# Ledger of designs, part 7: designed miniproteins, single chains

Each design is a single chain, and the fold is of that chain. pLDDT is the mean over its residues in the fold that is shown.

## One batch from the design tools (miniprotein)

Design m215
Fold by ESMFold2-Fast:
Structure m215 (fold): chain A 72 residues (1-72)
Amino acid sequence: GPAAKEKAAREFKEFALSQGLSEEVAERAAEIIKNAETLAEGLERAGTLLVLSGADPEKVGAFVRELIEKSK
């Protein structure tokens, strides 16, 4: 639901900043999650943006899996 997307968007923004990415990339990742039809689609698309922006694919993949597990 919208509350789950809002929470995931905030956690993704904080994660992106913790990985040394710009505030612009962090905000864009958050908006991708908020505007996606499903949480899973939003997390996949936001994760891809972080990897393309220089984040470690293993760390991003682990974080996405953690958020999916927390949403069950």
Scores: mean pLDDT 83

Design m216
Fold by ESMFold2-Fast:
Structure m216 (fold): chain A 65 residues (1-65)
Amino acid sequence: DIDELIKKVSEINPELADLVQEGILLAKNKKVDPVELAKNIMSQLRKAGVSDTLADEIANAIKSV
């Protein structure tokens, strides 16, 4: 469930949770490539100290939109 993953990110960094939410909306509206978006967001999550496991789960959720 993507909402639960966003909630976990928000507990670490609420600004990144907003970025993930906006990215999902862009992918859903087909304005961006979900694979490239997932790669970019995963990189930003890792730089901010989010765990590799959580970052990977978020990336997979974005790809499934």
Scores: mean pLDDT 79

Design m217
Fold by ESMFold2-Fast:
Structure m217 (fold): chain A 67 residues (1-67)
Amino acid sequence: IKELVDILKDENASAETIAKALNEVPDKYTYLFLSLIPDDKLLQEKDQIYSLLSPEKKVILDQYLKE
């Protein structure tokens, strides 16, 4: 979990690395872990991250971005 937090907070992490980390996070914590990603980075790379997420994580990301 510590390693996943560090990855998600890293503004230099690739979209692939972020998507992989999010896919490994338990569903109940996905919303919380999305909040750890810098907003600017998430918005800039949202399409790439979205395309690489599992179907379940895509739903959570859509809900998070919709607020």
Scores: mean pLDDT 75

Design m218
Fold by ESMFold2-Fast:
Structure m218 (fold): chain A 77 residues (1-77)
Amino acid sequence: DQKEIVEKLIELIIDRAILTKNSGSESLTELGKKLTEELNKLYESLDEKAKEELEEKVREIEEKLKKGAYTREELKK
């Protein structure tokens, strides 16, 4: 189900954003590498429509991050 993959990608993107905010570059060694690998694998499995939906949700998350939202709950709204 493409929708489940998009939702999982959103979760991974939020996880990565929170990790980056809280740790700068230090904690991006092993965990950040694994998150990036999972993101790339899932993204490549999406069809064009699902990729478009993901890009829209990523833009929403980026806007929330600019406004100072850094919790999983705030980013999921």
Scores: mean pLDDT 69

Design m219
Fold by ESMFold2-Fast:
Formats: sequence, structure tokens, C-alpha cells
Structure m219 (fold): chain A 58 residues (1-58)
Amino acid sequence: DAMKKAEQAWKAGLEDPSKWPEAAKVARDAMSKDGGAGGVFLSMYQAAKGGAEELKAK
């Protein structure tokens, strides 16, 4: 399901920072599809997005 995929992508980003952009995309897609888990997905998305932006800035 979308929530489980978002969690797995987020954990993959923690292990490999190059996966942060993909984790952010998966979290955003999950928010669009599940709606009800919005709070959890939003937190995961913001964390992943922040990591991706930091990598791009450096």
C-alpha cells in the first residue's frame, strides 16, 4: 500500500541520502492517494524534501 511504500522509501533515504528525492516523491504521491494519513505522510515528506534540498544546495 501507499503508506508502506512511503515508509520504505523514507527509510531507504536514511540509509542512502541519494534516495531522498525519490522518498519525497513517494511520500507526496501517497498523500494524494490516501488523504487520511496526511499528517504522517506530510511529516515524512517534509523530512525527505529537506534532505533532498540540502544535497542540492551543497
Scores: mean pLDDT 66

Design m220
Fold by ESMFold2-Fast:
Parts: sequence; C-alpha cells; structure tokens
Structure m220 (fold): chain A 75 residues (1-75)
Amino acid sequence: SLELVPTTEADIERARELLTRAIERYAEQLAAEEGVDVATVRRRLEADREAMIERLRKQEKISKNVLEKLEELLA
C-alpha cells in the first residue's frame, strides 16, 4: 500500500535534489547505452525531472515510500 503525506515545498526541493543527483550519476552511462551524446540524454532527463516535479506539485500528497526509496538509492 502507498503511505501518503502532505506535499510541502521542502518535499519538492528534496525530490528535485535527488533527481538531479540521479541525472549526474547515470547520464553518461545512459548515453553510452543509447549511443547518443550525453548532453542529449541530460536534456531529456531534465525535462522528465520537471514533468515529475509538476506532477508532485499537482498532488497535495507525496508517497513517503517513493521518497524514502529514492533517498536510499542515492545515499
């Protein structure tokens, strides 16, 4: 089951920070796997990040489990 907590500006900022770190860690590997320029992959991932942040803002609640799991993966 999903445990939802009220979405705060701090949650949005934390999600952005975690997604930005993920892009920094994985963009070069994804570019190599896809056979494209790293700048192209970064632009795509940054657009995906902004889409996800907009989705989180539209929801008054964020999944605690998703946020915790993302923090664990990027720790």
Scores: mean pLDDT 72

Design m221
Fold by ESMFold2-Fast:
Structure m221 (fold): chain A 67 residues (1-67)
Amino acid sequence: ATVPGSAPVTVRQARNAVAGITGKPLKEIEEAIRKAMEELGIEDNDDTLLTPAQVVALIKKVEELLK
């Protein structure tokens, strides 16, 4: 299973996890994630590895953007 944990995850994995949690349309999730990545200084690339702290920060920022 590809979920946020103690190991680094890719942007693609984090995006899928956020989509599953929020139930929002994929396009809205994609846009919010892109914005969050820009604000956090994370490269917009599916293969970019995120630390657990970055995954948490990304999810939190996406949640704020989707409110």
Scores: mean pLDDT 70

Design m222
Fold by ESMFold2-Fast:
Structure m222 (fold): chain A 95 residues (1-95)
Amino acid sequence: GIKKSTIDKIRKEASKLNLSPELQKKFDELLDALGKSIYDGFVALNKFDIFVSTLSKEEQLKALKFLYILAKELNMTVGLPEIEERIKKLEEELS
């Protein structure tokens, strides 16, 4: 799984997002899964994406900003452009 120091850094950066209690709970569940194994992390990430699709646009934007922090800290460079595009589109829809 992912090192505790990396998870703690992600938590610190995500604290700036003012997540709802429901989003914070799902965020903690995802980080716990990522700390256990790559497989548990992959399953939890897919469940998190499905959960995000049920939220308001405002909450989806916060969740995507969290995923951006996660992807950046894990050096998931392949996924970053898609997350950035989704953030930009939601920001334009909410403005």
Scores: mean pLDDT 78

Design m223
Fold by ESMFold2-Fast:
Structure m223 (fold): chain A 79 residues (1-79)
Amino acid sequence: TKEALEKAAASYELAAEQLDAAREEVRQRGTAEAEKLFAIDEAKGRELQNKTDEEVARLEAALQVMRDRAEAARAAAEA
C-alpha cells in the first residue's frame, strides 16, 4: 500500500540521518585522537587514522544503502 511505502521511506530516511550523524562523529573524534597520537607515536597515530577511515567508509556505504532504499520507496509510493 502507499501508506506502507511512505512509512518504509520515512524509516529509511531516519536511519540515513542517524548513520550520517554517526559517520561525522566517528570522523571528527577519530581524526582528533589520531592527531594527538601523532605527536607521541606516529605509527599509532597512523593506525588509528586508518581504522577511523575504514569505519567512516563502512558507515558511508550503509548511509548510501539507506538513502537508495528511501528514494525507491518514495518513488514506489508516488506511482
Scores: mean pLDDT 88

Design m224
Fold by ESMFold2-Fast:
Structure m224 (fold): chain A 64 residues (1-64)
Amino acid sequence: MDLLSQLKDQYLSYLEALRNRDFKKAAEYLDKSIELLKQIPGSEDTVEALKRIKEDMEETAKRL
């Protein structure tokens, strides 16, 4: 499985969701990116940072 290509696709989808102010969908793409990153050794700090960003996106979506 090509993890790098999948991460790139999820990141581009995340940016498109942000452009459309679809914070719920942006959080979903971040969640998929987190699951992919968990498969990469040494990405624990990045996974933690992305989880926090996802929580912020979910809270923003609830306020809209």
Scores: mean pLDDT 79

Design m225
Fold by ESMFold2-Fast:
Structure m225 (fold): chain A 71 residues (1-71)
Amino acid sequence: LEAVEQEALARGAELVAERSVEELLEEVAKVMSPEFVEKLKAAIAKDPENARKYAELGVAMALMAEYLRSL
C-alpha cells in the first residue's frame, strides 16, 4: 500500500514538473468529467497568472479519483 502511494505521488510530481499547463489539462481530461475540465479552464481564464497552480490541483484531483476508483 505505502509503495503504491509513493509511486503515485512520484508519478504526480513527474507529470507536474516536466509538462506544460496544456499537457496537465490533457491528463486531467483523461480521468475527470468534461464539466470539471471546463470549470478548471474557466478558473484559469479568470486568474491566468496562477494557471499552473490550477492545472496542478486538477492533476492531484484526477490521481485521487483514480485511486478511489481502484478501491
Scores: mean pLDDT 72

Design m226
Fold by ESMFold2-Fast:
Structure m226 (fold): chain A 61 residues (1-61)
Amino acid sequence: MLENVDKLLENLLSFSDKAAIQMALEYVEYLESQGKFDEKEYFLKKLEELRPEIAKKIKEL
């Protein structure tokens, strides 16, 4: 389990809907810059369950 990613997903749901989506985009970019590709894939998969359209856009970034 990716505890750091799971924690962020929980926080995203609590913070606010719009801010949560924005934070998700920024987090994916952060993971990409750090070479955390496995964590990025896991996060995108979970995000796709919540907001599939956003997950698709992030995957292209």
Scores: mean pLDDT 69

Design m227
Fold by ESMFold2-Fast:
Structure m227 (fold): chain A 65 residues (1-65)
Amino acid sequence: MDKIKKKAETLAIAAQAMGIRVEIREVDGKLKVTLTAKTPEQEEHANRIADELKKLGIEAEVIKE
């Protein structure tokens, strides 16, 4: 759905502005987003963005470096 994709893209841009690495993949017809955080502050932001993505029905994962 185009609205969900646009919201996901907006959240991805917000994450990237915070220095978080964002990867968007399609797995078995479903969107999956991976957020990679390098600092505890980025991890908190990544978790908030992941929660918003999950509310849209998008699987979201946070990885720490």
Scores: mean pLDDT 79

Design m228
Fold by ESMFold2-Fast:
Structure m228 (fold): chain A 73 residues (1-73)
Amino acid sequence: SSDAENFKKKVEEILQQTKEEAKKGNSLEAEMNYGVMAVAVGTFLTSNPDTPEEFKKELEEIVDEAEEIVKKS
């Protein structure tokens, strides 16, 4: 749905903020953005159990990318 695509777009925007904060050496801000993202995606998937598997994987990949960024910051 358009709501699901809008949610993904917002999650991708938070990922970009996480990358920029990590690049600047703002590790705490990057970690906080990752935390917010992980909770938001987890809540979305729990609330929408019929989410297509492909879309679920796309959201999980964004969260995983953010986790790898903060692990290296």
Scores: mean pLDDT 86

Design m229
Fold by ESMFold2-Fast:
Structure m229 (fold): chain A 100 residues (1-100)
Amino acid sequence: LAEAIAAAVEEAFAALGHTELGRLAAERVLAELELVEKWRAGDLTEEDRERAKALGERLMAEIDALLAADPLDAAQLAALEAALAPADAALQALAEELRA
C-alpha cells in the first residue's frame, strides 16, 4: 500500500515534467507511511523518530530548492490534487485514526 501511494505521487509529478520533485515527494510519503505503520504496531522506537526527522528535514530542503527553481502553477497544482485524491483520502483516514 505505502509503495503504491509513493509510486502514484512520483508518477503524478513526472507527468507534469517534475520528475526529480516527484521522486523526493515519493520518498517523503513512503518514509511517513512507514513511521505511521510502526507507530500503529507499537514498534516505533526513538531511533525511528530521529531517523524520520532527519530524513524529513533533508527531503523538504531538497523539495523547497526544486520548487524555488521551477515553481508549480495553479493548473499543475489542480492536476496533482486530482491525481493524488485517492492517496489523500487514505492519508486523511490515517490522520483521523491518529487523532483518536
Scores: mean pLDDT 72

Design m230
Fold by ESMFold2-Fast:
Structure m230 (fold): chain A 89 residues (1-89)
Amino acid sequence: SERKEVEEQLEKAFEYIEKQDLSKERKELLKELVRAHARASLELLELARNGEAPSAEQQRRLALLREGLRLFAEEAPLSEIRRILEQLR
């Protein structure tokens, strides 16, 4: 199933993250962003299978996830990444 495949990919991604030369806090934030992105991707796949469009709220969450990942890639301060994650809750 897509869920099982995503779970296996998440385990590999988390193992990869743990091997990076990053602070514990940055590793945990990256894991949270990757997990949230995986969940959003599964929701989009389910919507696509049903011929449904993402809701405004789902589109907002996707935009926030893209911004969070961009901030992480650009080595933004942890406070900015945490601000994005708080908005995803």
Scores: mean pLDDT 82

Design m231
Fold by ESMFold2-Fast:
Structure m231 (fold): chain A 88 residues (1-88)
Amino acid sequence: SMKEEWEKRLEEAAKKLGKSVDEVIKEIRDLVKLRDDLRRQIEEMRKKGSDERRIAVLESALGIVEAAISFLAKLLGVSVEEIRKFVE
């Protein structure tokens, strides 16, 4: 089943990272939430005509978070778009 496949991938990722499965799930959840929050903040600031320099700082932070998510997605053998499946 897909659940069994995801559980196996989480166990392998946790082993490679020297972490528990619960720690890896929490890290994915926190990063996905942070990405979603940053995307929402950037969109809201653009709609309000906020300072371009301030928007650029948030976009830089988003880039770092997206790089971390990309690393974990590759480790799990999934796309960045699919990583949410581990924390839904």
Scores: mean pLDDT 83

Design m232
Fold by ESMFold2-Fast:
Structure m232 (fold): chain A 84 residues (1-84)
Amino acid sequence: MDKEIDEFVERIKKAVDANDLETLRKLGGELAAFDKELNDPSISAISTASERIELSSEQASAITAGALEWVADSIEDENGNVVP
């Protein structure tokens, strides 16, 4: 767990240093998927990673956009429509 979060922190840090918003969006989706697989509501990989790295508003928005895109894909039906 800690090693995987540390790896995400390092990947986010590199993307932040490069100001690579596309990579940050991708990492946001990967963090959301990882957080879901943990199935532990007391631990949020997204919150932990964000707390360890100071993000600009744009960088934080990129990460959250990626996470939301992953969540949207998870609630779409087999035809790509959002289900209630």
Scores: mean pLDDT 65

Design m233
Fold by ESMFold2-Fast:
Structure m233 (fold): chain A 108 residues (1-108)
Amino acid sequence: ALTATTTGPTSVAAGGTATLTATATGGDIVGAAWYREAANGGRRLLVGAGSQRGEGADDRFSGSIAGNTATLTITNATAADTGTYSAFLTGADGEGAWTPGVQLTVLA
């Protein structure tokens, strides 16, 4: 069975590059979608791997996949990027798994 985890919590200096990783156990992944917890308590899509973007996602956000690991990269981090992030990972057989939320803090 596919299981997904995140590395965190993490911090980054304002103007720096933040990297969040999600790792699958049980196989390699073929898809990844990154989400931020919205102010209303829902999940808001940020990016998938490559060029996929959610509504209102900044060009500073990018995603990539390598083997069993999905990476979210946030360049030129701002205080507004502080929040909880999660990923939905999809295996080659179509099995999916949500990661736990991971907190990112942007330092002044």
Scores: mean pLDDT 75

Design m234
Fold by ESMFold2-Fast:
Structure m234 (fold): chain A 94 residues (1-94)
Amino acid sequence: ENLEKIKEKADEFFEKAKEAIENNDMERLRELTLEFSEEVTPLVEQLNEKEKKELAEYLKPKLAELLKTYMEKNKDLSEEEKKKLEEKIKELEK
């Protein structure tokens, strides 16, 4: 029950976050991130070890996609910032 609720909220969050990045609305992105964190934290705390692992595997590709979108829309990123984001994406895609 809680795992499915978190997955549903995560899907909604990543869709809205992607739109915020595409619209260059970083204020909206911060607001969405805070709201998502506040909603899912108590649900995550109720998950068992197996459910937490399943959630992590579910979120990794979504976070990687969001970071790729951020890199594509922020062409003014420094080479150092790009390298750090590429390393994070690589770790998430393992």
Scores: mean pLDDT 82

Design m235
Fold by ESMFold2-Fast:
Structure m235 (fold): chain A 80 residues (1-80)
Amino acid sequence: SKEEAKQKIVELARKAVEALQAGDYETALRIMKEIAELAKKYFSKEEAISFLTDLINAARNAGAPDEFVAELEKLLEELK
């Protein structure tokens, strides 16, 4: 359900932030891709874009490399 997907996205977002803080960008990117796919499947386009934008901002704030942020920007463009 949309409710279950929302709860899973929140849990995944938390794990993605933990991976970013640990410098594990490969794990963080994989989790963020999973979040984007769940958002695309269960939520409006605007909600999906909002979720991914928040994750991109969290990645930048955590000091993620420009290359990593660029990969997230590609995911955001695919949602448009």
Scores: mean pLDDT 79

Design m236
Fold by ESMFold2-Fast:
Structure m236 (fold): chain A 68 residues (1-68)
Amino acid sequence: DENIEIVAKYIHEKTGRDKEKVIEQMKKEIEESENPELAKKVVELLARAIKDPSLKEEESEKLRELGL
């Protein structure tokens, strides 16, 4: 999942955590979520914000509409 890889790379660069371990943890959290499809959409929005910081404010509004 390219969105998970984008978010995991960002976390790796900011925190120094192992990228592969972050990817595995994120996949597990999505699968164990009460709503995996919603969790995947959140990851997609985060990945978009990481790729284009100018969209961060717009994506924040979308997350708020989702009750996040």
Scores: mean pLDDT 72

Design m237
Fold by ESMFold2-Fast:
Structure m237 (fold): chain A 67 residues (1-67)
Amino acid sequence: MIAHATIPDLNVEGKGKDKGSAIASAIAMASTIAGPVTARLLQEDEDTAVFEAIGEKARGTVTVKLE
């Protein structure tokens, strides 16, 4: 099972062994293209989590799902 995180507004994705790893990967990639980005948890289910990504240059939503 892998987790897949996406930030469509920044055209960024990340994958990992769990939701935390996938989100960390996506945020790291977002930070390289949009400057430093911080994630805040908005909601979480057993298979899905949604975060707000806030950066100096951009704002977006991060969605992570377990596959």
Scores: mean pLDDT 77

Design m238
Fold by ESMFold2-Fast:
Structure m238 (fold): chain A 68 residues (1-68)
Amino acid sequence: MSREEKIEKATDELYDLLVEGHRRGLSREEIAASLRKKARKLQEELNLSDEEVGLAVQRAVERFRREL
């Protein structure tokens, strides 16, 4: 899996978490905490740098704001 493919996979999983949190009616604070925990887990599983996981989070949040 390429670096870009790993970032895209992380972005998709973080986006899914944002969608699910919103669907469940979680607060912004609860969603933010879950997002942080998931990002850390994905960083470990996919061997992403801090910059790469930060980019995945940014892309997921921007997509969530525009599509929901």
Scores: mean pLDDT 84

Design m239
Fold by ESMFold2-Fast:
Structure m239 (fold): chain A 74 residues (1-74)
Amino acid sequence: MMEELNEVMREGYRKSQESVEEGLREGLEVMSRRLEEVGRETSKKMKEIGDEEGSEKFEEETRRATEELRREAA
């Protein structure tokens, strides 16, 4: 009675959790890289239009957000 079913369900849950955790870690790394790229491009464009103050503040905020994402991934 049901013992075989319980074993199959338990293994299924374990494998599902493993796949989700792996996907989350990969997603966080991809997001971190994308933030760095977008941050650099935006900062450069802000400097080109003469907004040095905005560029500095944006660089600081982007760096902070990237560090937070890296902490989540680690």
Scores: mean pLDDT 71

Design m240
Fold by ESMFold2-Fast:
Structure m240 (fold): chain A 63 residues (1-63)
Amino acid sequence: SAALQQVLQLLDNRRLIPEELLPVLIAHLGQLSPEQRALAAEHARTYSPEARAALEARLAELA
């Protein structure tokens, strides 16, 4: 999908994923490298409490 392509390009360039793309990121976290997941975790605190909780819950499942 175009949204997944954008998420992967942002991660490759070490850019923050916009909150509107977080559902796409979260759905595909299991398919990402450990380094890409670490970058997502690093930026978790910049999101809304709800988005952060969803991201952190999924990251914990993959740990």
Scores: mean pLDDT 80

Design m241
Fold by ESMFold2-Fast:
Structure m241 (fold): chain A 72 residues (1-72)
Amino acid sequence: SIEEMVEKIVEAAKNGETVELDNVSEEEIEQIKQGLEDAGLVVREETADLPEGHVVFKPVKDSAAVVLLTKG
């Protein structure tokens, strides 16, 4: 579920760990982003050379923030 994905990303970010997801739709990405913001995280979006449908959530050291990488 979206809620379970959000919880995993929040825990990973607290531990300084990266989360990668495959086969996510634009609607699911927006739902995950909203869930992260509701959990108190700041989401910064950047584009990268990624396969279609693949996204990466990278932690920001000593910050309540994550970088969301999408296909650019």
Scores: mean pLDDT 83

Design m242
Fold by ESMFold2-Fast:
Structure m242 (fold): chain A 76 residues (1-76)
Amino acid sequence: MSDLLREVYKVLHTIEDDENRAAMIDLVSSTFEQALGQGLSLEETADLLIELVEKNRDLLTEEQYEELMEVLERAK
């Protein structure tokens, strides 16, 4: 697992709602696999994950959103 994906999963595992946590993990994992399968760079993959997080912000607390954005921006 890349450092980026590991740090993202650390934040996602702090989601207390089991359904929201599972949904976010599935979305992130699928997006990461699809991006790498298409030959996208880690920077391009991070941009897609940023869009995903913003689109699904309602599944996250403000603190979780901020931590995810910091992790993803550091990958660029």
Scores: mean pLDDT 81

Design m243
Fold by ESMFold2-Fast:
Structure m243 (fold): chain A 95 residues (1-95)
Amino acid sequence: MTPEEQQLENELLALQAKGDIGQFYVTMKVQAAIRRLEELANDPSLSPEQRQRFRDIAAGLRRLLPGVRQGDQDAIRQVARLLTEGLRLHRQAKA
């Protein structure tokens, strides 16, 4: 696990631990990330390979959404991993 992934994991788990309001914010952050990744997956300025990678990450996050809504800590850890991957790809696409 990278330091960036671990930091994001710790932040999301700490937010979830604040009860209903924290759970709501984690869910909203995941939904916003899915929307942005799906936009990138359909961006014609990106390569087909870049678009496919964003599509795969968005699909992974969508599969984790029910677990996130239920407060599943393993689902949140997997979200942190996928979001960190998405961030790295986004930085590469802008370089």
Scores: mean pLDDT 84

Design m244
Fold by ESMFold2-Fast:
Structure m244 (fold): chain A 83 residues (1-83)
Amino acid sequence: GRDDLLDSLSSKARQLLLELERDGRLTASQAARVLSTQFDISFDTALSLVRSYLEKLGKRTLTHDEFLDFLKKNYSTLLWLRR
């Protein structure tokens, strides 16, 4: 479930996510920081992926659930980019 995705995050990435979600929403830059921390990918690469997803949704910010849905849909791509 969604709890399994949160459990897959490192303690550092999970702490950063909780700190940045203080208002229950993530900006593209905030989401990109969590992804960069978790997957050891460049901030610019993470930011481009999040911005593309937001554009498809027609939104400027991600809810907690939308961020977890992004992780679920893009998990294999994010792992591949870690090479």
Scores: mean pLDDT 76

Design m245
Fold by ESMFold2-Fast:
Structure m245 (fold): chain A 78 residues (1-78)
Amino acid sequence: MSSLERFIEGVIEYLRSLGFSEEEIEFVRKFLEKASGAALGRFLELLSQAQQDLKNGVPKEEVRKKLLEGIKELEKEN
């Protein structure tokens, strides 16, 4: 397994823990497989923000929706 494949699988497991559906997970997987280095960097910033929001007591469902919306915007920009 490549380092990118391992990274993607780790991300997918984290997203499942946040309550992402299998359809949402497939969308994110396809995005990550096609993402540029710049898009991957912005994606990591979104993940970091999601973790900080959870630590600050933001509800999991709100964090999930915000993260999904951010990923959809990144996909549109690429």
Scores: mean pLDDT 82

Design m246
Fold by ESMFold2-Fast:
Structure m246 (fold): chain A 79 residues (1-79)
Amino acid sequence: GAALLAQQLADEVAALTKDGKEKGGKVLAYLNQAMAHAEDTAKMQAYIQQAIDYASEAKDLVQKGADQIREALEAARAR
């Protein structure tokens, strides 16, 4: 049910914030909004989806940045 989904996302957000407390704050804000709207399943699910989408987009941006740094370091060591 909705409560189980919210708990699973809270656990995933806790894992994200372990490695990046500051960047996880926005995801937690959306999950707090979902909990505030627990009586409205559609609104609750919309906020949960926003948290997932934001976390996924942030992860992809960090990965792209890491790849760019790695490529720059490899280019600098190409001797």
Scores: mean pLDDT 64

Design m247
Fold by ESMFold2-Fast:
Structure m247 (fold): chain A 73 residues (1-73)
Amino acid sequence: SVSEYVADKLILIGAELDIELAKKGSSLGVENVEISLRTLRRLLAELPEDHPLRPEFEELARRLEEALAEARA
């Protein structure tokens, strides 16, 4: 549905902003990255294998994990 597609795209956009904030040393950005990563992992577990946004979500999960690791180092 259009509504689901829009929600999925908003998740991707919001996570990009949170990654930028985390890279700048924002505690809010780090917390948001943690929340987004947990939410995204749950979403990926429930998504069909052939979902059109699955590759974007998998790539985003990797980027969130990397941003979190860098922020905690």
Scores: mean pLDDT 73

Design m248
Fold by ESMFold2-Fast:
Structure m248 (fold): chain A 61 residues (1-61)
Amino acid sequence: SMEDLLAEIEALARELYAAGASLDEVEAAVQRFMFEHQLSAEERQAAARRFRELVAELEAE
């Protein structure tokens, strides 16, 4: 489902950031994930929104 997909993207981003990756490296990994999983335009927009929200949370810490 889209929710499962977004949860995987969030988990990937959080794991990479916790491991010391920069936000630019995390963004690159998320873009690669979307490409490899052949996401639709709607799914890519949802993923981009989730990532922007996550970046705000990560930068707050």
Scores: mean pLDDT 81

Design m249
Fold by ESMFold2-Fast:
Structure m249 (fold): chain A 91 residues (1-91)
Amino acid sequence: MKKVYEKAVEAIEEIEKLAEEAVKFFLSKGKKEKAEEVKKKKEEAIKKIYEILYKMVKDKMPEEEALEKIEKIVEEFKKEVEKLKKEAEKE
């Protein structure tokens, strides 16, 4: 459905923007390992969004369920990035 596809594109763009900002933050503090962890989490989050789109087509996942799962992936990514930033600030 167009609505779920549009939501997925917006979610991926938001995840990429958040990841870019977080990577720049960690690199500015010399924390290369944290920057790499953000990149890895970004790839996993985007992969999960594509899996939802695949299941919507293949397994007839309801549009409402797909939208909720995409929103949850974005929120979990935000929480993981925030956790990594807080860990970096404890030094």
Scores: mean pLDDT 83

Design m250
Fold by ESMFold2-Fast:
Structure m250 (fold): chain A 74 residues (1-74)
Amino acid sequence: MRVVSVTEAAPITVRRETDADGREVYVAELPLEVRYSDGSTDTVTVEGRGPTPEQARAEALRNAERFREAALAP
């Protein structure tokens, strides 16, 4: 199967977590809807992490772009 489109399924959300080292990190989650060539769809959540909510969002958006590019590659 081939991926034919990747679109935002829901708005980005940001939460605060504690990492393995006991440090506070922010995790942004962006749900993406993936449409396949057979007409089926799936939802994939990409994440971004950072020391601030703004950095976490920026990473999630960058990771979404990378995922879309890789998924739509031949």
Scores: mean pLDDT 81

Design m251
Fold by ESMFold2-Fast:
Order: sequence, then structure tokens, then C-alpha cells
Structure m251 (fold): chain A 63 residues (1-63)
Amino acid sequence: MMEELRRELERLEEELARLPAPPASLTQTIDSGRAALEAGDLTAAMAALREARELLEQYKQTL
């Protein structure tokens, strides 16, 4: 579980780095996921990373 969440975080961060001017909500949600993962709060990390993925996909549709 933790290793899977860490890999998802890394993928989201890599995709975020490729985006021009990503919205603050997306960066904040990814930051929340990272903080939760570092704290060992798996439930919060899962929720934040899932929300970040949804926000990322929505943003891609605006490009």
C-alpha cells in the first residue's frame, strides 16, 4: 500500500512538472497527499492522491 501510494505521488508530480501554469488547487492537493503519506496517514493520502488525479485529468481536458 505505502509503496503504491508513493509511486502514484511520483507520477502525479512528474505530470504536474510537465504542465504549463497548473492550478493552485492541483498543487495543493498533491502537497496534501505527500504530507499525509509522510505522516503515515494512508486514508488521507489515498483520498488526496485520488482527488489530485481527478483534478489533473480535468485540467488536461482544458488544454
Scores: mean pLDDT 81

